# Designed miniproteins, single chains, continued (5), part 105

Each design is a single chain, and the fold is of that chain. pLDDT is the mean over its residues in the fold that is shown.

## One batch from the design tools (miniprotein)

Design m19650
Fold by ESMFold2-Fast:
Structure m19650 (fold): chain A 79 residues (1-79)
Amino acid sequence: SLEDEIKKVLGEIQKVVSELEKLLGIDSPKFLALVKEADAQIQEAAKLYDETGDKEAFLAGLKKVLKKLKEELEKVKKE
């Protein structure tokens, strides 16, 4: 279901954030900046969902956040 997909994507976001924390450190300015950006984007997607009721748009917003975080994780692993 769409709700199961939302739950899965949120869980994957949390896993990627945990991996970034392990690699960069919790007090890292880079880590804090990435978390702040992700949180802002999730809040914006949640606000749009609250205004529209569009779960598909909410899921799409979460997938964009996940993609960005995965790309940043790959960059950190290569450095």
Scores: mean pLDDT 86

Design m19651
Fold by ESMFold2-Fast:
Structure m19651 (fold): chain A 82 residues (1-82)
Amino acid sequence: MAAEEAAKRELQALMTAIGRSYGAALEAALAAGDEAKVKELEKKAVEDAKAALRAYAAANPEARPVADEAIARLDAELAEAE
């Protein structure tokens, strides 16, 4: 339980940081009507999130199921955007 709680907290923090990192750039691109830039930033955010989730799971094997589920959700969201 403690490892699962720590994994959820860490993964939530990672996802929040990545979202915040791209949030201002996405807002600026949307305001400019730059759809190509919006798609580029969304793809980069997803790839950065997946990389962070994989790195965390590699360091914390107990978190692998939680990280794998999060990665699967990101992959599904990206596929729907095609």
Scores: mean pLDDT 76

Design m19652
Fold by ESMFold2-Fast:
Structure m19652 (fold): chain A 86 residues (1-86)
Amino acid sequence: MAEVEKLIEEMERIMDEAVRRTGESLEADIGIGLARIAISVAKLANIELPKEVLEKGLEEAKKYLEQDDAVGAIEAVLKAILEGLK
């Protein structure tokens, strides 16, 4: 569904923004890597992710970025994708 694809694209943009803000951090690098793998798996497998879970995760990630908590934003994205994948 195109709407879910747009939510995933927005999550990817949030991840890119978080990367720019974290600089170099082992925990951030690991979280980013895992989130990007989870997103890639979802896209490759054409898995229908629950829109509600993605929207909630995206809103939480945006709030973390507003507070300059890039690691929290990364974790919110990762959690949302993993919850959607079950």
Scores: mean pLDDT 71

Design m19653
Fold by ESMFold2-Fast:
Structure m19653 (fold): chain A 98 residues (1-98)
Amino acid sequence: SKDELIEKIEEILQEMLEQIKPYLSEKQVEALRGSIEHIIKLLKSLPDEEIETAAKELIHMLRNEIYAFAETLDAESAQAIKSIVDETEKKILEEIKK
């Protein structure tokens, strides 16, 4: 269902935040948490037929935002964050396919 899909996306995004959290400042963690909350609120507000397309677009935008943050860090931290976010996008795309 729509609610089950959105709940699973939220779980996956929260797991990503916990994995990335050690690499970020407190302010950056708050910004990323805000982005995740905004995505979930948007998905909950959309009709069922729009969820798949919106989720794909929003997660791709979030990936690009996180990549931009990662580029401001040292090479090792940037690579770790990029690996985590790429795995997160893959997990969300697999949930959407179900």
Scores: mean pLDDT 86

Design m19654
Fold by ESMFold2-Fast:
Structure m19654 (fold): chain A 95 residues (1-95)
Amino acid sequence: MLSPEEQRQEIEAMEKAMALFSKLRKSKDPEEQEVLKKIAELAGLDPAKIEEASAVEMWRMVLVVYDILVEYARRTGVDVAKLSDEELLEIIKEA
């Protein structure tokens, strides 16, 4: 069974992934738009077609961010809930 602490870490990583993805979709910042394109590529999607993405394809992009954050937390022991949006963007760039 997952411990309550492990469950909380997974929930926080998912909440961070959803919040960051929502922010990136609304962003006009070229650097944040490049991160969104990288997420699409990692999800196996055409970055030029992000605006045409289905609900299933949107969830694949969220899951890519979630997986990156969970693996980073496992590798470093860092609490994902304490990471800034800027730190989250750097983690995704390095993936």
Scores: mean pLDDT 80

Design m19655
Fold by ESMFold2-Fast:
Structure m19655 (fold): chain A 96 residues (1-96)
Amino acid sequence: MEELYKKTVEDLKKFLKKQGRELSEEELEEYVEKLLNEATDLIIKAKKLQGIEITREEISEKEKLQAMVSIEVGRVLREIGDEIDEELKERREEEE
């Protein structure tokens, strides 16, 4: 699990850098902590919808890491969609 965490953090750093988001080690650590907390809350919420009550301690590190990656990928796809929408709106206004 420790190796998986380290690899996931390194992959996330490379992914963010490719998007023009160069983070310091401190900023990356804060970002990962925020994503892990968000992922943990989403897992608990999803389980509650299924009628299952769980604590943060009952969630495996693997599940947290997988949910974190899914959140980040979803965020990037949303940003790409927003950028395309902005380009389309600007072109339409110029073509008037």
Scores: mean pLDDT 72

Design m19656
Fold by ESMFold2-Fast:
Structure m19656 (fold): chain A 60 residues (1-60)
Amino acid sequence: ADEVAAEIAEKLKAELEAKDPEKEYEVTVGRIAGDRFLVTVKDKQTGETTTFQTTLAEFE
């Protein structure tokens, strides 16, 4: 298990839910290269997903 990816997922989910507390999100993060991560955000109400890449530095 990638603890850094899990931490990014928790931080991003908290940020999204803070901006819209009536929504529920499922956030999945996987490491694709050294400091690069693939993030998938699913809106549990609509089932829509958004996928993007980020780096560790963006969450420091």
Scores: mean pLDDT 77

Design m19657
Fold by ESMFold2-Fast:
Structure m19657 (fold): chain A 70 residues (1-70)
Amino acid sequence: MSFEQVKEKLRELAEQIEDETLKKRFLGLIDEAKTREELAGVVQALRDLSLSQGNEELAQRAQEILDQIE
């Protein structure tokens, strides 16, 4: 998957965050990511947030993206 395709998939997942402040923060982090390593950090943070919120489906989708960029 290309770097831009990963960013687009992450934006789609971040749009599912109900907290407006966290959603805005994640969208900003995705846009600012310049390397695959930085992007992987954003995906890990989104996965961990999703798990803490009980959203196992969103966490699983984030993990699938992470597996594509490591």
Scores: mean pLDDT 81

Design m19658
Fold by ESMFold2-Fast:
Structure m19658 (fold): chain A 85 residues (1-85)
Amino acid sequence: MEEEKFLEEIKKGLEEIYNTMRELQAEADRLRETGASPEEIERLGKKANEAIEQMKKLRDLIGKRNLTPEQLEKLAEYVKELRKK
């Protein structure tokens, strides 16, 4: 039970990070077409910092739990699927 919840928390964190990255990419593409103000560029930078903080939290969580090779493999496969979206 606890291990399943832990893996679900990690998967959720990964999904949120990838969603933020996709949003950043879409916004960057729009700004490239239209032209960007300094304020818009600064906003993108803040959003990128939020993603970095989420990644740091996820790494801390993984490190404290000492994941098994099987759990790491499942997470790697999940990340690969997220990249396909």
Scores: mean pLDDT 74

Design m19659
Fold by ESMFold2-Fast:
Structure m19659 (fold): chain A 97 residues (1-97)
Amino acid sequence: MSLEEADAIVEDASPLLSPEEAEELREILHYIAETPETEEGLEKALEYVSEHYPEAAEEVRRLIEKLKLSPGQALELLAALVAAEVVRKSVERRKAE
């Protein structure tokens, strides 16, 4: 994944997020974009993401096993699932008021 693709995901999600949530998403997606497309890089990205977005990390691990994803494919999926989890949690926080 490129930094340009990461920024596009953030811009698509930003209407559903606060400015602070959008910047946090950008930081995580930039980290994923800069991760080497190797098994070691993927494992480090999954460990980092699981601290903040455990649902996204667990789903990616499941799909790697079932679909035999390459490290690059797994990193792209991880970025998409992190964005989805951030949006879902943002919407849930707004409903809790």
Scores: mean pLDDT 82

Design m19660
Fold by ESMFold2-Fast:
Structure m19660 (fold): chain A 66 residues (1-66)
Amino acid sequence: SAAEAQVPPLLETIENSPSEEDREAAARQLVALLREHPELRPRVEAALTTESDPRAQALLLRVLTA
């Protein structure tokens, strides 16, 4: 789906962007996406499980708890 196709680039931005503003924007977009498409939540949970960067972990946890 179009919604499912949006998840990988948002996760990539949260995990790898040097811009904190871009990471925060991606996290907000992912929250909005999960509210419309709760079936995508396991993809974000899987990303959190494999994430080793504490900053990315904090953003992913915030997305899942919003």
Scores: mean pLDDT 86

Design m19661
Fold by ESMFold2-Fast:
Structure m19661 (fold): chain A 78 residues (1-78)
Amino acid sequence: MAEVEVVDYKAELKEEDGKWYLIVTATLRDVATGEEYTVETRIELDKKPKPGEKFTYRVPVEAPDGRTVVLDVEVEAK
């Protein structure tokens, strides 16, 4: 399986239809080839975050070969 690393990510909290979602856009790099992939992951949150509250989520991000990389994402609600 390809070994991948996280190069960069962007995280955003969004409310849609009364539910809260964490949207993560991650750039992954294959360590062996240097090839980069951009993937987007959407996670439904159990509860509405409070303004000013900081959260860390463990977000599974799937690489093109089906391998999952777990990313620890920190977000602040505003």
Scores: mean pLDDT 75

Design m19662
Fold by ESMFold2-Fast:
Structure m19662 (fold): chain A 80 residues (1-80)
Amino acid sequence: SNREKFEELLRELEREVAALAATLSPEQRAELERWTRAIRDELRTLLYDHGWSFDEVREEAERMWAAMRARIAAMQAAAA
C-alpha cells in the first residue's frame, strides 16, 4: 500500500538523518531535525492531500533530501 511504502521511505530517511546527525554540532543537529520534520510533513501532504503517486513523492523526497544535505554543507563551510 502507499502507506507501507511511505513508512519505509520515512525509515530510510530516519537512518540517513541519524548517520548524518552523529557528525554534527548541537546547533547543526537542531537545524537538521527541524528540516527533517518539515520534509516529512510536506511529503505526507503531497501523498495524502494532493494525491501524488508514491513514485512522485519518492522523487520529491530525494530532491528535498539532497537540498537539505547541501544546506548543511553550506552551513558547515560558513562556520569553518
Scores: mean pLDDT 82

Design m19663
Fold by ESMFold2-Fast:
Structure m19663 (fold): chain A 103 residues (1-103)
Amino acid sequence: MEEELREAARELGRLVAEALRAAGFSEEHIRHAETVPVREVEELIKLLEEKIKNSPNKKEAIEEAKKILELVIRYLRAGVRALRGGDRAAAVAEVRALAAEYE
C-alpha cells in the first residue's frame, strides 16, 4: 500500500512536470512541481505513523490509517488517468492562463 502510494505520487509528479514543460514553465518550477506529490505523500505517511504511535487504540488507528491511504491512492491514480487521457490541451491552456495571472 505505502509503495503503491509512493509510485502513484511519482507518476502524478512526472505527468504534472510534462504538462508544465509543455506550457512553457521554467525547469526550476517544473522540478519543484514534480516533487510536490511525493513530498505530500511522505508527510502524510509520517503524520499517520505519529497518530498510530500516540493512539491508545492502536488497532483502530491502524485501520483508519489504511482507509486514508487507500482513499489517497485512488485520488492520485484518478489524477494520473486524467492527465494521461483527459483534455491535456485544455489543462495546459488553463495552467498557462494561471501562470500569466500569477507570473
Scores: mean pLDDT 73

Design m19664
Fold by ESMFold2-Fast:
Structure m19664 (fold): chain A 92 residues (1-92)
Amino acid sequence: SVEEEAYRLGAALARSLPPESARLVAEALAAALAGDGEAMAEKVQELAALDPQAAERFREAVGRVQELAAGLSEEEALRALEAFLRGVLDAL
């Protein structure tokens, strides 16, 4: 399922990053799910300043989740994003 693939992408991303970078990814995703675009942008900016490679990997992973969610309902796309965050958190 899209949710299972998003979860695996999140877990793989977190395992590929230093713990501090993975934590910022989780915080950015949590802000996005809460509808807090300002907090999300701040966390992404912090990640880019701390670890530009991690910011690039995060952007690539988000792009892949967006591709998986293409043509899905807003509810299904949100569930995929929640699964992606769950994968990141479980791999921390």
Scores: mean pLDDT 89

Design m19665
Fold by ESMFold2-Fast:
Order: structure tokens, then sequence, then C-alpha cells
Structure m19665 (fold): chain A 96 residues (1-96)
């Protein structure tokens, strides 16, 4: 699978994680969920920018924000979503 295809899959995983985090945040205020959502949005922005520009620097920035988001998701108790985000980011990183 190409880097572009893996990035497109990763964006879908990040958007799903963001949706689940926002849903959980509506039930209970949690600063870790707020930070996870912020970093998920930044990761998605950089990966979408890569799809437009082809810049590997944008992919690297997206991976760093995705890793930070996974950390905050884990702290918020969203362990399954954190693991999915971290593994998908690692798969993209292995193609660099």
Amino acid sequence: MSLKEKVEELIKILEKAKEEAKKKLEEKKDENLEKAIEYLEKAIEYFKKFLETGSLEDVKEGIEYAKKAAGYLEEAGMTEEAQKVALAAEEVEKLL
C-alpha cells in the first residue's frame, strides 16, 4: 500500500477517534480529552496538507501530533482508540 493510501486510512482513524473523544467529552469534562481532540485536529490538518503538497515534513508533523493525541486519549481512559491511533501512525512512519 502506498504512503498516500496509508495516510488516507490514518485520517479516517483520527477522525473516528476525534468523534468518539468529542462524544465522551459531552458526557464528562476532561482536560485530557480536550487536548486529545486538539492534537487529533492538528494531525488531521497536517496529513490533509501532505495530500495536497506531497511534503514529507507535513507527514512527520502529523505523526508527532497523532502520537501526542494517542497519549492524551490513553490518559483519558480511551485505551482502544489510543492504541489504534498509535499503531496507524507507526505504520505511516515505517513508510518514510
Scores: mean pLDDT 88

Design m19666
Fold by ESMFold2-Fast:
Parts: structure tokens; sequence; C-alpha cells
Structure m19666 (fold): chain A 71 residues (1-71)
């Protein structure tokens, strides 16, 4: 429910923390991009309350980090 969605929202900092560990220079750029991309997804999750969106958010951030790391 809403509390579970809030927990998923709290996982975003954890995912970002992993990105920070992979590159200080990329942190600024990816942090801004991830935050901008994550916010609308989190808002959608809060509105619908669907766990599907939570998984999409987590995977999207992970894929984003992998793509950036490949550069």
Amino acid sequence: MAEEVARAEAEIPGLLDALYANGAAERAGLEADASAAALPVVERILASGREEALEILREALAQRAALVAAR
C-alpha cells in the first residue's frame, strides 16, 4: 500500500548510492538524470499504488547505471 510505495521510494537513494560508488564524476550527471526520471515514476506509483511500477523504476535505474558504466 502507500507505506510499501514509500519504501520503494526510499530504495531510490539506495540505488543512487550504488551509482555514487561507481563514479564521483558521473554522480552529478546521473543523479540529476535519475532524479528527474525517478520523480515522475514515483508520482505515478503513488497515484496508482501498483508494485509493477516499482519494479520498472528499480530496473530502469539499474539499466541506466549499467549503460553509463559501459561508457
Scores: mean pLDDT 63

Design m19667
Fold by ESMFold2-Fast:
Structure m19667 (fold): chain A 63 residues (1-63)
Amino acid sequence: PAQARVDAVLARGDAEIERAKKEAEELSKTMSPGAAKLYGDAMVTGYRQRAADEVARILAEAA
């Protein structure tokens, strides 16, 4: 069933976003907080877009 594959993609995406947030937090200790935030926001946006594309593909295959 497509639902299990969608759930797995979303769970992986959430884990990647959480890792990116932790990485940005660590980077804020060595670079400016503003620069770390911009980097973190870009990474989160990328992971969200990738997860959305994978979900759309799974749903299209299941239709």
Scores: mean pLDDT 81

Design m19668
Fold by ESMFold2-Fast:
Structure m19668 (fold): chain A 59 residues (1-59)
Amino acid sequence: MIEILDVRKNKETGGIEMVVELDGKRYTVFMSAEDPTHQIAVHGEDSYTLDLATGKLSP
């Protein structure tokens, strides 16, 4: 399961930025306004595709 710590709207892109915690590790998640099914989770310099329903990260 994921824990959502913060949610904000990016006015420039129309997308959503979230801070989430997965298995004790914090990620910044970016959701496009045009494709909200494609979430990118960033931790440091690493980026992953996130499945919000399962909490699974894929490169």
Scores: mean pLDDT 70

Design m19669
Fold by ESMFold2-Fast:
Structure m19669 (fold): chain A 64 residues (1-64)
Amino acid sequence: MEEEQKKIDEAIKQLIELLGMTEEQARELIERNGLKKVEQIIAQRYTAQKLIDIGDQFDAELAA
């Protein structure tokens, strides 16, 4: 379905951005583990990355 394709495309983008994967590697990961499992992995990595980014931004802005 069209909505599922959008979810797959979004997951691929996030895997590339957060894990530095190629598009083909991201697609294979989704095919092997399923979209829901991959979305959980992305959510966990995104949360960790967001905490790092928030810390870095506060440090940089407070140093200005």
Scores: mean pLDDT 70

Design m19670
Fold by ESMFold2-Fast:
Structure m19670 (fold): chain A 91 residues (1-91)
Amino acid sequence: SAALAALPDEEQREEIRRLIEQLSDEDPEVRKEAALRLAELLLAARPAVQREVLDEAIEALNEASLDEDEEVQLTATFALMLATVLKLELS
């Protein structure tokens, strides 16, 4: 997103890690929004930031893709696929 692209690398990492934390929230609406937002921010992040956060994001999204809430499961699965493609591009 345009807002993330304007942030320094440290702030981009902090925002992405905050969303990774929210994937474990008690509220399924928060988890769903976190998965969607995480996909957007991972795509918009600079490669240096992606290199530092993708493994952690993939691990968290893999767990969220098994969520009992169908909307969270679906959203996390799409975000996981995106994160995996981004990791391959950085190889």
Scores: mean pLDDT 85

Design m19671
Fold by ESMFold2-Fast:
Structure m19671 (fold): chain A 66 residues (1-66)
Amino acid sequence: ESGQDVLVLQQRLAALGYDLGGPVDGIFGPKTEAAVKAFQQAHGLPVTGIADAATREALKKTFALP
């Protein structure tokens, strides 16, 4: 994945209140993986730690709905 895709993912997770363990840096590390897993658990998705299409769609829906 490109650093830009990871940056967008990290910005969205941080905006939803998930702790990335530090600043948004565009690096998919253990802290970003933990935040993805926490988001997946909260939304009933398989907990893989991978920002797949289902995870990205759930993030978009979270910002589209109140």
Scores: mean pLDDT 73

Design m19672
Fold by ESMFold2-Fast:
Structure m19672 (fold): chain A 63 residues (1-63)
Amino acid sequence: MSAEQIKALAKSGTYEGIDKAAVALNILGHEDIARRVGALFRAGASPEEIAKELLAAMEEAGL
């Protein structure tokens, strides 16, 4: 899965898309990003808040 495909999943505005994006990032070795997303899910954050954090973390990682 490409970084572009992962970003598209995150931008879907759905919990399902965000979960798939986080799983893909974890498989690619970005366990820290997947952990951050998991914490936001447990805190009850909105899909929009989780997507914003996920996309920012991907940008920080050079994706």
Scores: mean pLDDT 82

Design m19673
Fold by ESMFold2-Fast:
Structure m19673 (fold): chain A 75 residues (1-75)
Amino acid sequence: ELEEVKEEAKKAIATLEAFIAMLDAGKVPDKEALEQLIAQAKEVSRRAKEAGFEELAEALDKKIAELEAKVKAVE
């Protein structure tokens, strides 16, 4: 249902923000877990776009890009 896609996107944004905060605090999560999280977030973003939640998908894409940039910075 559309509400499920919206809730998944909101949870994905919150999860990405939590991981970004951990990296900012100098805590580096497991690389495999980070890769899985990014892949899952990209899938949620795709589903949000298909459901017509364009602004929510754009917010997700921006958080994914922020996390990817921070992960590269700690490598």
Scores: mean pLDDT 80

Design m19674
Fold by ESMFold2-Fast:
Structure m19674 (fold): chain A 60 residues (1-60)
Amino acid sequence: SFTATASGLSVSQATAAALRVIGDIPEAKVSVKGGTVTVTAPTEEDAKKAQAILDEVRAS
């Protein structure tokens, strides 16, 4: 499995990131713990896509 992660997120950022990942990569497993979102993806390409989503949300 491949992992993407972001930390230091607000509650609203973590929620938005998790929902976007679930919608765009339905086979991914998403874990939210405080300000940290961790995504486990079946492929490396899905993990890269998840990381891009997390980075976009953190930048907003």
Scores: mean pLDDT 82

Design m19675
Fold by ESMFold2-Fast:
Structure m19675 (fold): chain A 81 residues (1-81)
Amino acid sequence: MKAERLRELLEKINGEPQPSAEEIERWVRENAKLKEERGVDMEALRERLERELERVRELTEKAGREELLEAAELLAELLLE
């Protein structure tokens, strides 16, 4: 039931499933590692990260912080279970 509730919240917030702030942080760490392995252009990577962070900020403002907080808590519980 937690996964279904999380999906409902994310769909209400953005109209489609999207990662939580925790998943985004993890994605940032993964991209930092990949940069060293593949010699990724640092300027391009920085611009990408800035866009994704700005997207998250806009979504928190549009959707209301309470629903996003509930979604983040449900995701954390689901991952820890």
Scores: mean pLDDT 58

Design m19676
Fold by ESMFold2-Fast:
Structure m19676 (fold): chain A 70 residues (1-70)
Amino acid sequence: MLEELARTLETALTQSGVRLRVGIAEALRLAKELGLEEVARILEQALSQTDDAERRRLVAEALRKVRELL
């Protein structure tokens, strides 16, 4: 599960537009299933953004936190 979340976040960072948003939404679902409240909060913030660069910045922050747990 944690490894799947990390892969989902890594893939999202290579995407833009709708694909980036879909990747973030899937990562958010996984984070909630794992009870990772801080990671879920960051991903919810990413979805609320309108700028892909800011979304990617938040996804990178979430990925760093997930990697600290591996």
Scores: mean pLDDT 86

Design m19677
Fold by ESMFold2-Fast:
Structure m19677 (fold): chain A 74 residues (1-74)
Amino acid sequence: MSPEQQKEQVRQQVLDAAEELIRVFLDPTASQEERDAALARFQRVWEQARALLSPDELAELTAEVEARMREIEA
């Protein structure tokens, strides 16, 4: 896999994990295990993003994650 493909993959994984995390967090029927798993997944993929993305790319991804979380929380 090329570095560009890895960046695209990790960006998508972070966005998916963030969406899953907030969805599970807002779901009153979600188990504690589901919440813990979603948080662990988000943390893991975010660490991968930090390793692969430039500071500018990471800042853009951070803004995108924050925007998506705000949309779901509103």
Scores: mean pLDDT 80

Design m19678
Fold by ESMFold2-Fast:
Structure m19678 (fold): chain A 103 residues (1-103)
Amino acid sequence: SEFDELVAELRKLIAELQELLEKARKTGDPEVIQRAVDLLEEAFKLLEKLKEVAPESQRDTVRSLAQTVIALATALIELGKDDPEVVKRAQELRDRAEQLLAE
């Protein structure tokens, strides 16, 4: 189903983002942090699509994925704390994911 394909794609992006965040923790590399923000934006766009196509029976799956995106955004705010633009972008994405969860 379209929903199952989007879930698989989002889970793949989450895994890639988790690897980038681990690299960012070890290196502090601003380019790695910037790539992590860009990937977080891609993950959020997939999360929005998932919410649009999700059947009522899959509401808990969407909520779980939204909570994961929120946690990753929070980690990125901490890792990017010396870059105000990174913090701003990650904060806006976290707030938007929290809004999706509240709906």
Scores: mean pLDDT 88

Design m19679
Fold by ESMFold2-Fast:
Structure m19679 (fold): chain A 95 residues (1-95)
Amino acid sequence: MSEKEKQLKLLEGMLEIERTALDAVEAGMSKEQILALVDEKTAELIEKFPEYKDDIERYRNEVKLLVETFSPEEVKRRLRLDIEGIELAIEHLKK
């Protein structure tokens, strides 16, 4: 797999984590449940891309801090912005 293909799959994995977290917030799940889902999805991504473990762990900690710190409404707003940014990055990598 090329480096570009690895980066694309990593971004697609991050996009899935963000969408899963957003869906959980919209469903009214507790912060503890959302954090557990983020931990689960990031652990799966680390297993797939162990060479990016440190970057994925930093990303996980940032998402967890977001969920812990802000209201559900603000979390949804920020997750939607992150999703848009990741989608744009994926589009640029496919070019």
Scores: mean pLDDT 84

Design m19680
Fold by ESMFold2-Fast:
Structure m19680 (fold): chain A 99 residues (1-99)
Amino acid sequence: AMNEELAELAEYAKEKGFSDRQIAELIALAVATGDVEVAKRHIDESVKAKGPKPVVTDESLERLEAMLEAAGHQEAVDTLRKLREVIEKGEDIAEFLKK
C-alpha cells in the first residue's frame, strides 16, 4: 500500500538526519507526484551533497499547502495538514503513516 511506502520513506529520511518538517514536505510531494522514488532520490542527493539541508519551517509548509491546493493535489494537501498536526503533537510521522 502507498501508506507503507510513505512510512518507509519517512523512516529513511529520519535515519539520514532530516527534520520532521523536511519529512512532511517530502511525504506531501510524494503524494502529489504519486512517486516515492523521486522523493527518495532527493534524500540521496541531499546526503551526497554534504551541504546544509534546506530549512523547512511551518510557514514554508503552509505555502506548500496553498500551492498544492491551487494545483488540485487535494490528497497531498490533506496529508500535509495531518502531518503538521502530528508534528505539533510530538508524534512520530512514520508510526502515524503505518496506521
Scores: mean pLDDT 79

Design m19681
Fold by ESMFold2-Fast:
Structure m19681 (fold): chain A 80 residues (1-80)
Amino acid sequence: MIPEEERELVEKITEYLKKNPDADEELKERALNALYRFIQKYGEAAGVFPEASKLLEEYWARHGHLPDPSLPDPKLEELP
């Protein structure tokens, strides 16, 4: 099962990216990195968040690469 804290973080990141397409580039890339790691970590369980997967697919389609893996995950308090 996905921990409630991680589920809350994924939902908040997904909502942030949907509402703030012109947000700070570094924070957006960190948010996308967190979504990518979430999908890699939970596999089939990540399928309950199709919007998160779609956002990552849209990033790949636009840039042709994954977000910078060296950037740290955003903290919950960094997201409005």
Scores: mean pLDDT 68

Design m19682
Fold by ESMFold2-Fast:
Structure m19682 (fold): chain A 97 residues (1-97)
Amino acid sequence: SSHAELYALAEELVKKVEAGEISVEEALEELVERAREAGDELFELLARAALLALQLDPESQKKLEALIEELGEEVKGKSWEEVKKALERLLAFLEEL
């Protein structure tokens, strides 16, 4: 699964951010690009959502937190198809803010 490789990349990028070598935004932009190249829809959606979330004001962040809680309940014990649908709804919400 490409997930394992992208997860390893995410861990390396986190270490670079913690070391002050790159910004969180730069790390997430790299994850979006690499996930897209790998055809990993889950990682692409998650990285894009995280990147957009970094640009939110405090009021919009509270709305995002409420939506994440609602979507989290909807995806418990569900198939990847339902999880993907929930992530697409999250991304659409972030793009509308």
Scores: mean pLDDT 74

Design m19683
Fold by ESMFold2-Fast:
Structure m19683 (fold): chain A 93 residues (1-93)
Amino acid sequence: SKEEKEKKKKITEEILEILDYLLEQVDELLEKNPNNKSLKEAKELIETLKEILEKANGDLEKFKELVKEEKEKNPKWEDALDVFEKQFTDAVK
């Protein structure tokens, strides 16, 4: 329905704002610790989550397809992507 599409878009926009804030915080920490591997990995993960949400643009089926493709490309992110998929799916019900 139109209301379900609007809800999904609003939740997507709110999560994107949170991810942008987290990226800003990670970038500030990286300026102080430029060789920290955990911070670089955190930045890569946040950027990946942001790209998935932006490409899906509130479409839950497209979101699930993009998450599946990313798990195949980057198996190291499987657990994080599974949690992200579950939380987003539960939020947009």
Scores: mean pLDDT 86

Design m19684
Fold by ESMFold2-Fast:
Structure m19684 (fold): chain A 65 residues (1-65)
Amino acid sequence: SELDKAVEEALKLMQEVYEKATPEEFEKIRKDVEKIVEEGRKQGMSPLEIARKVIEKLKEYLEKL
């Protein structure tokens, strides 16, 4: 499914962040991702829309790491 693919991509990107970031940078990024999920759920976004928003944010961080 599209959701399964998006979740797999998000997990792969999170792993790349874990490998490239310091522990402090990773904690900050993890908290930002958690906030995106919480706000998305609060706004009534679908799981797929939330997953895609997380993917975009992780890509932004990876460009700066």
Scores: mean pLDDT 87

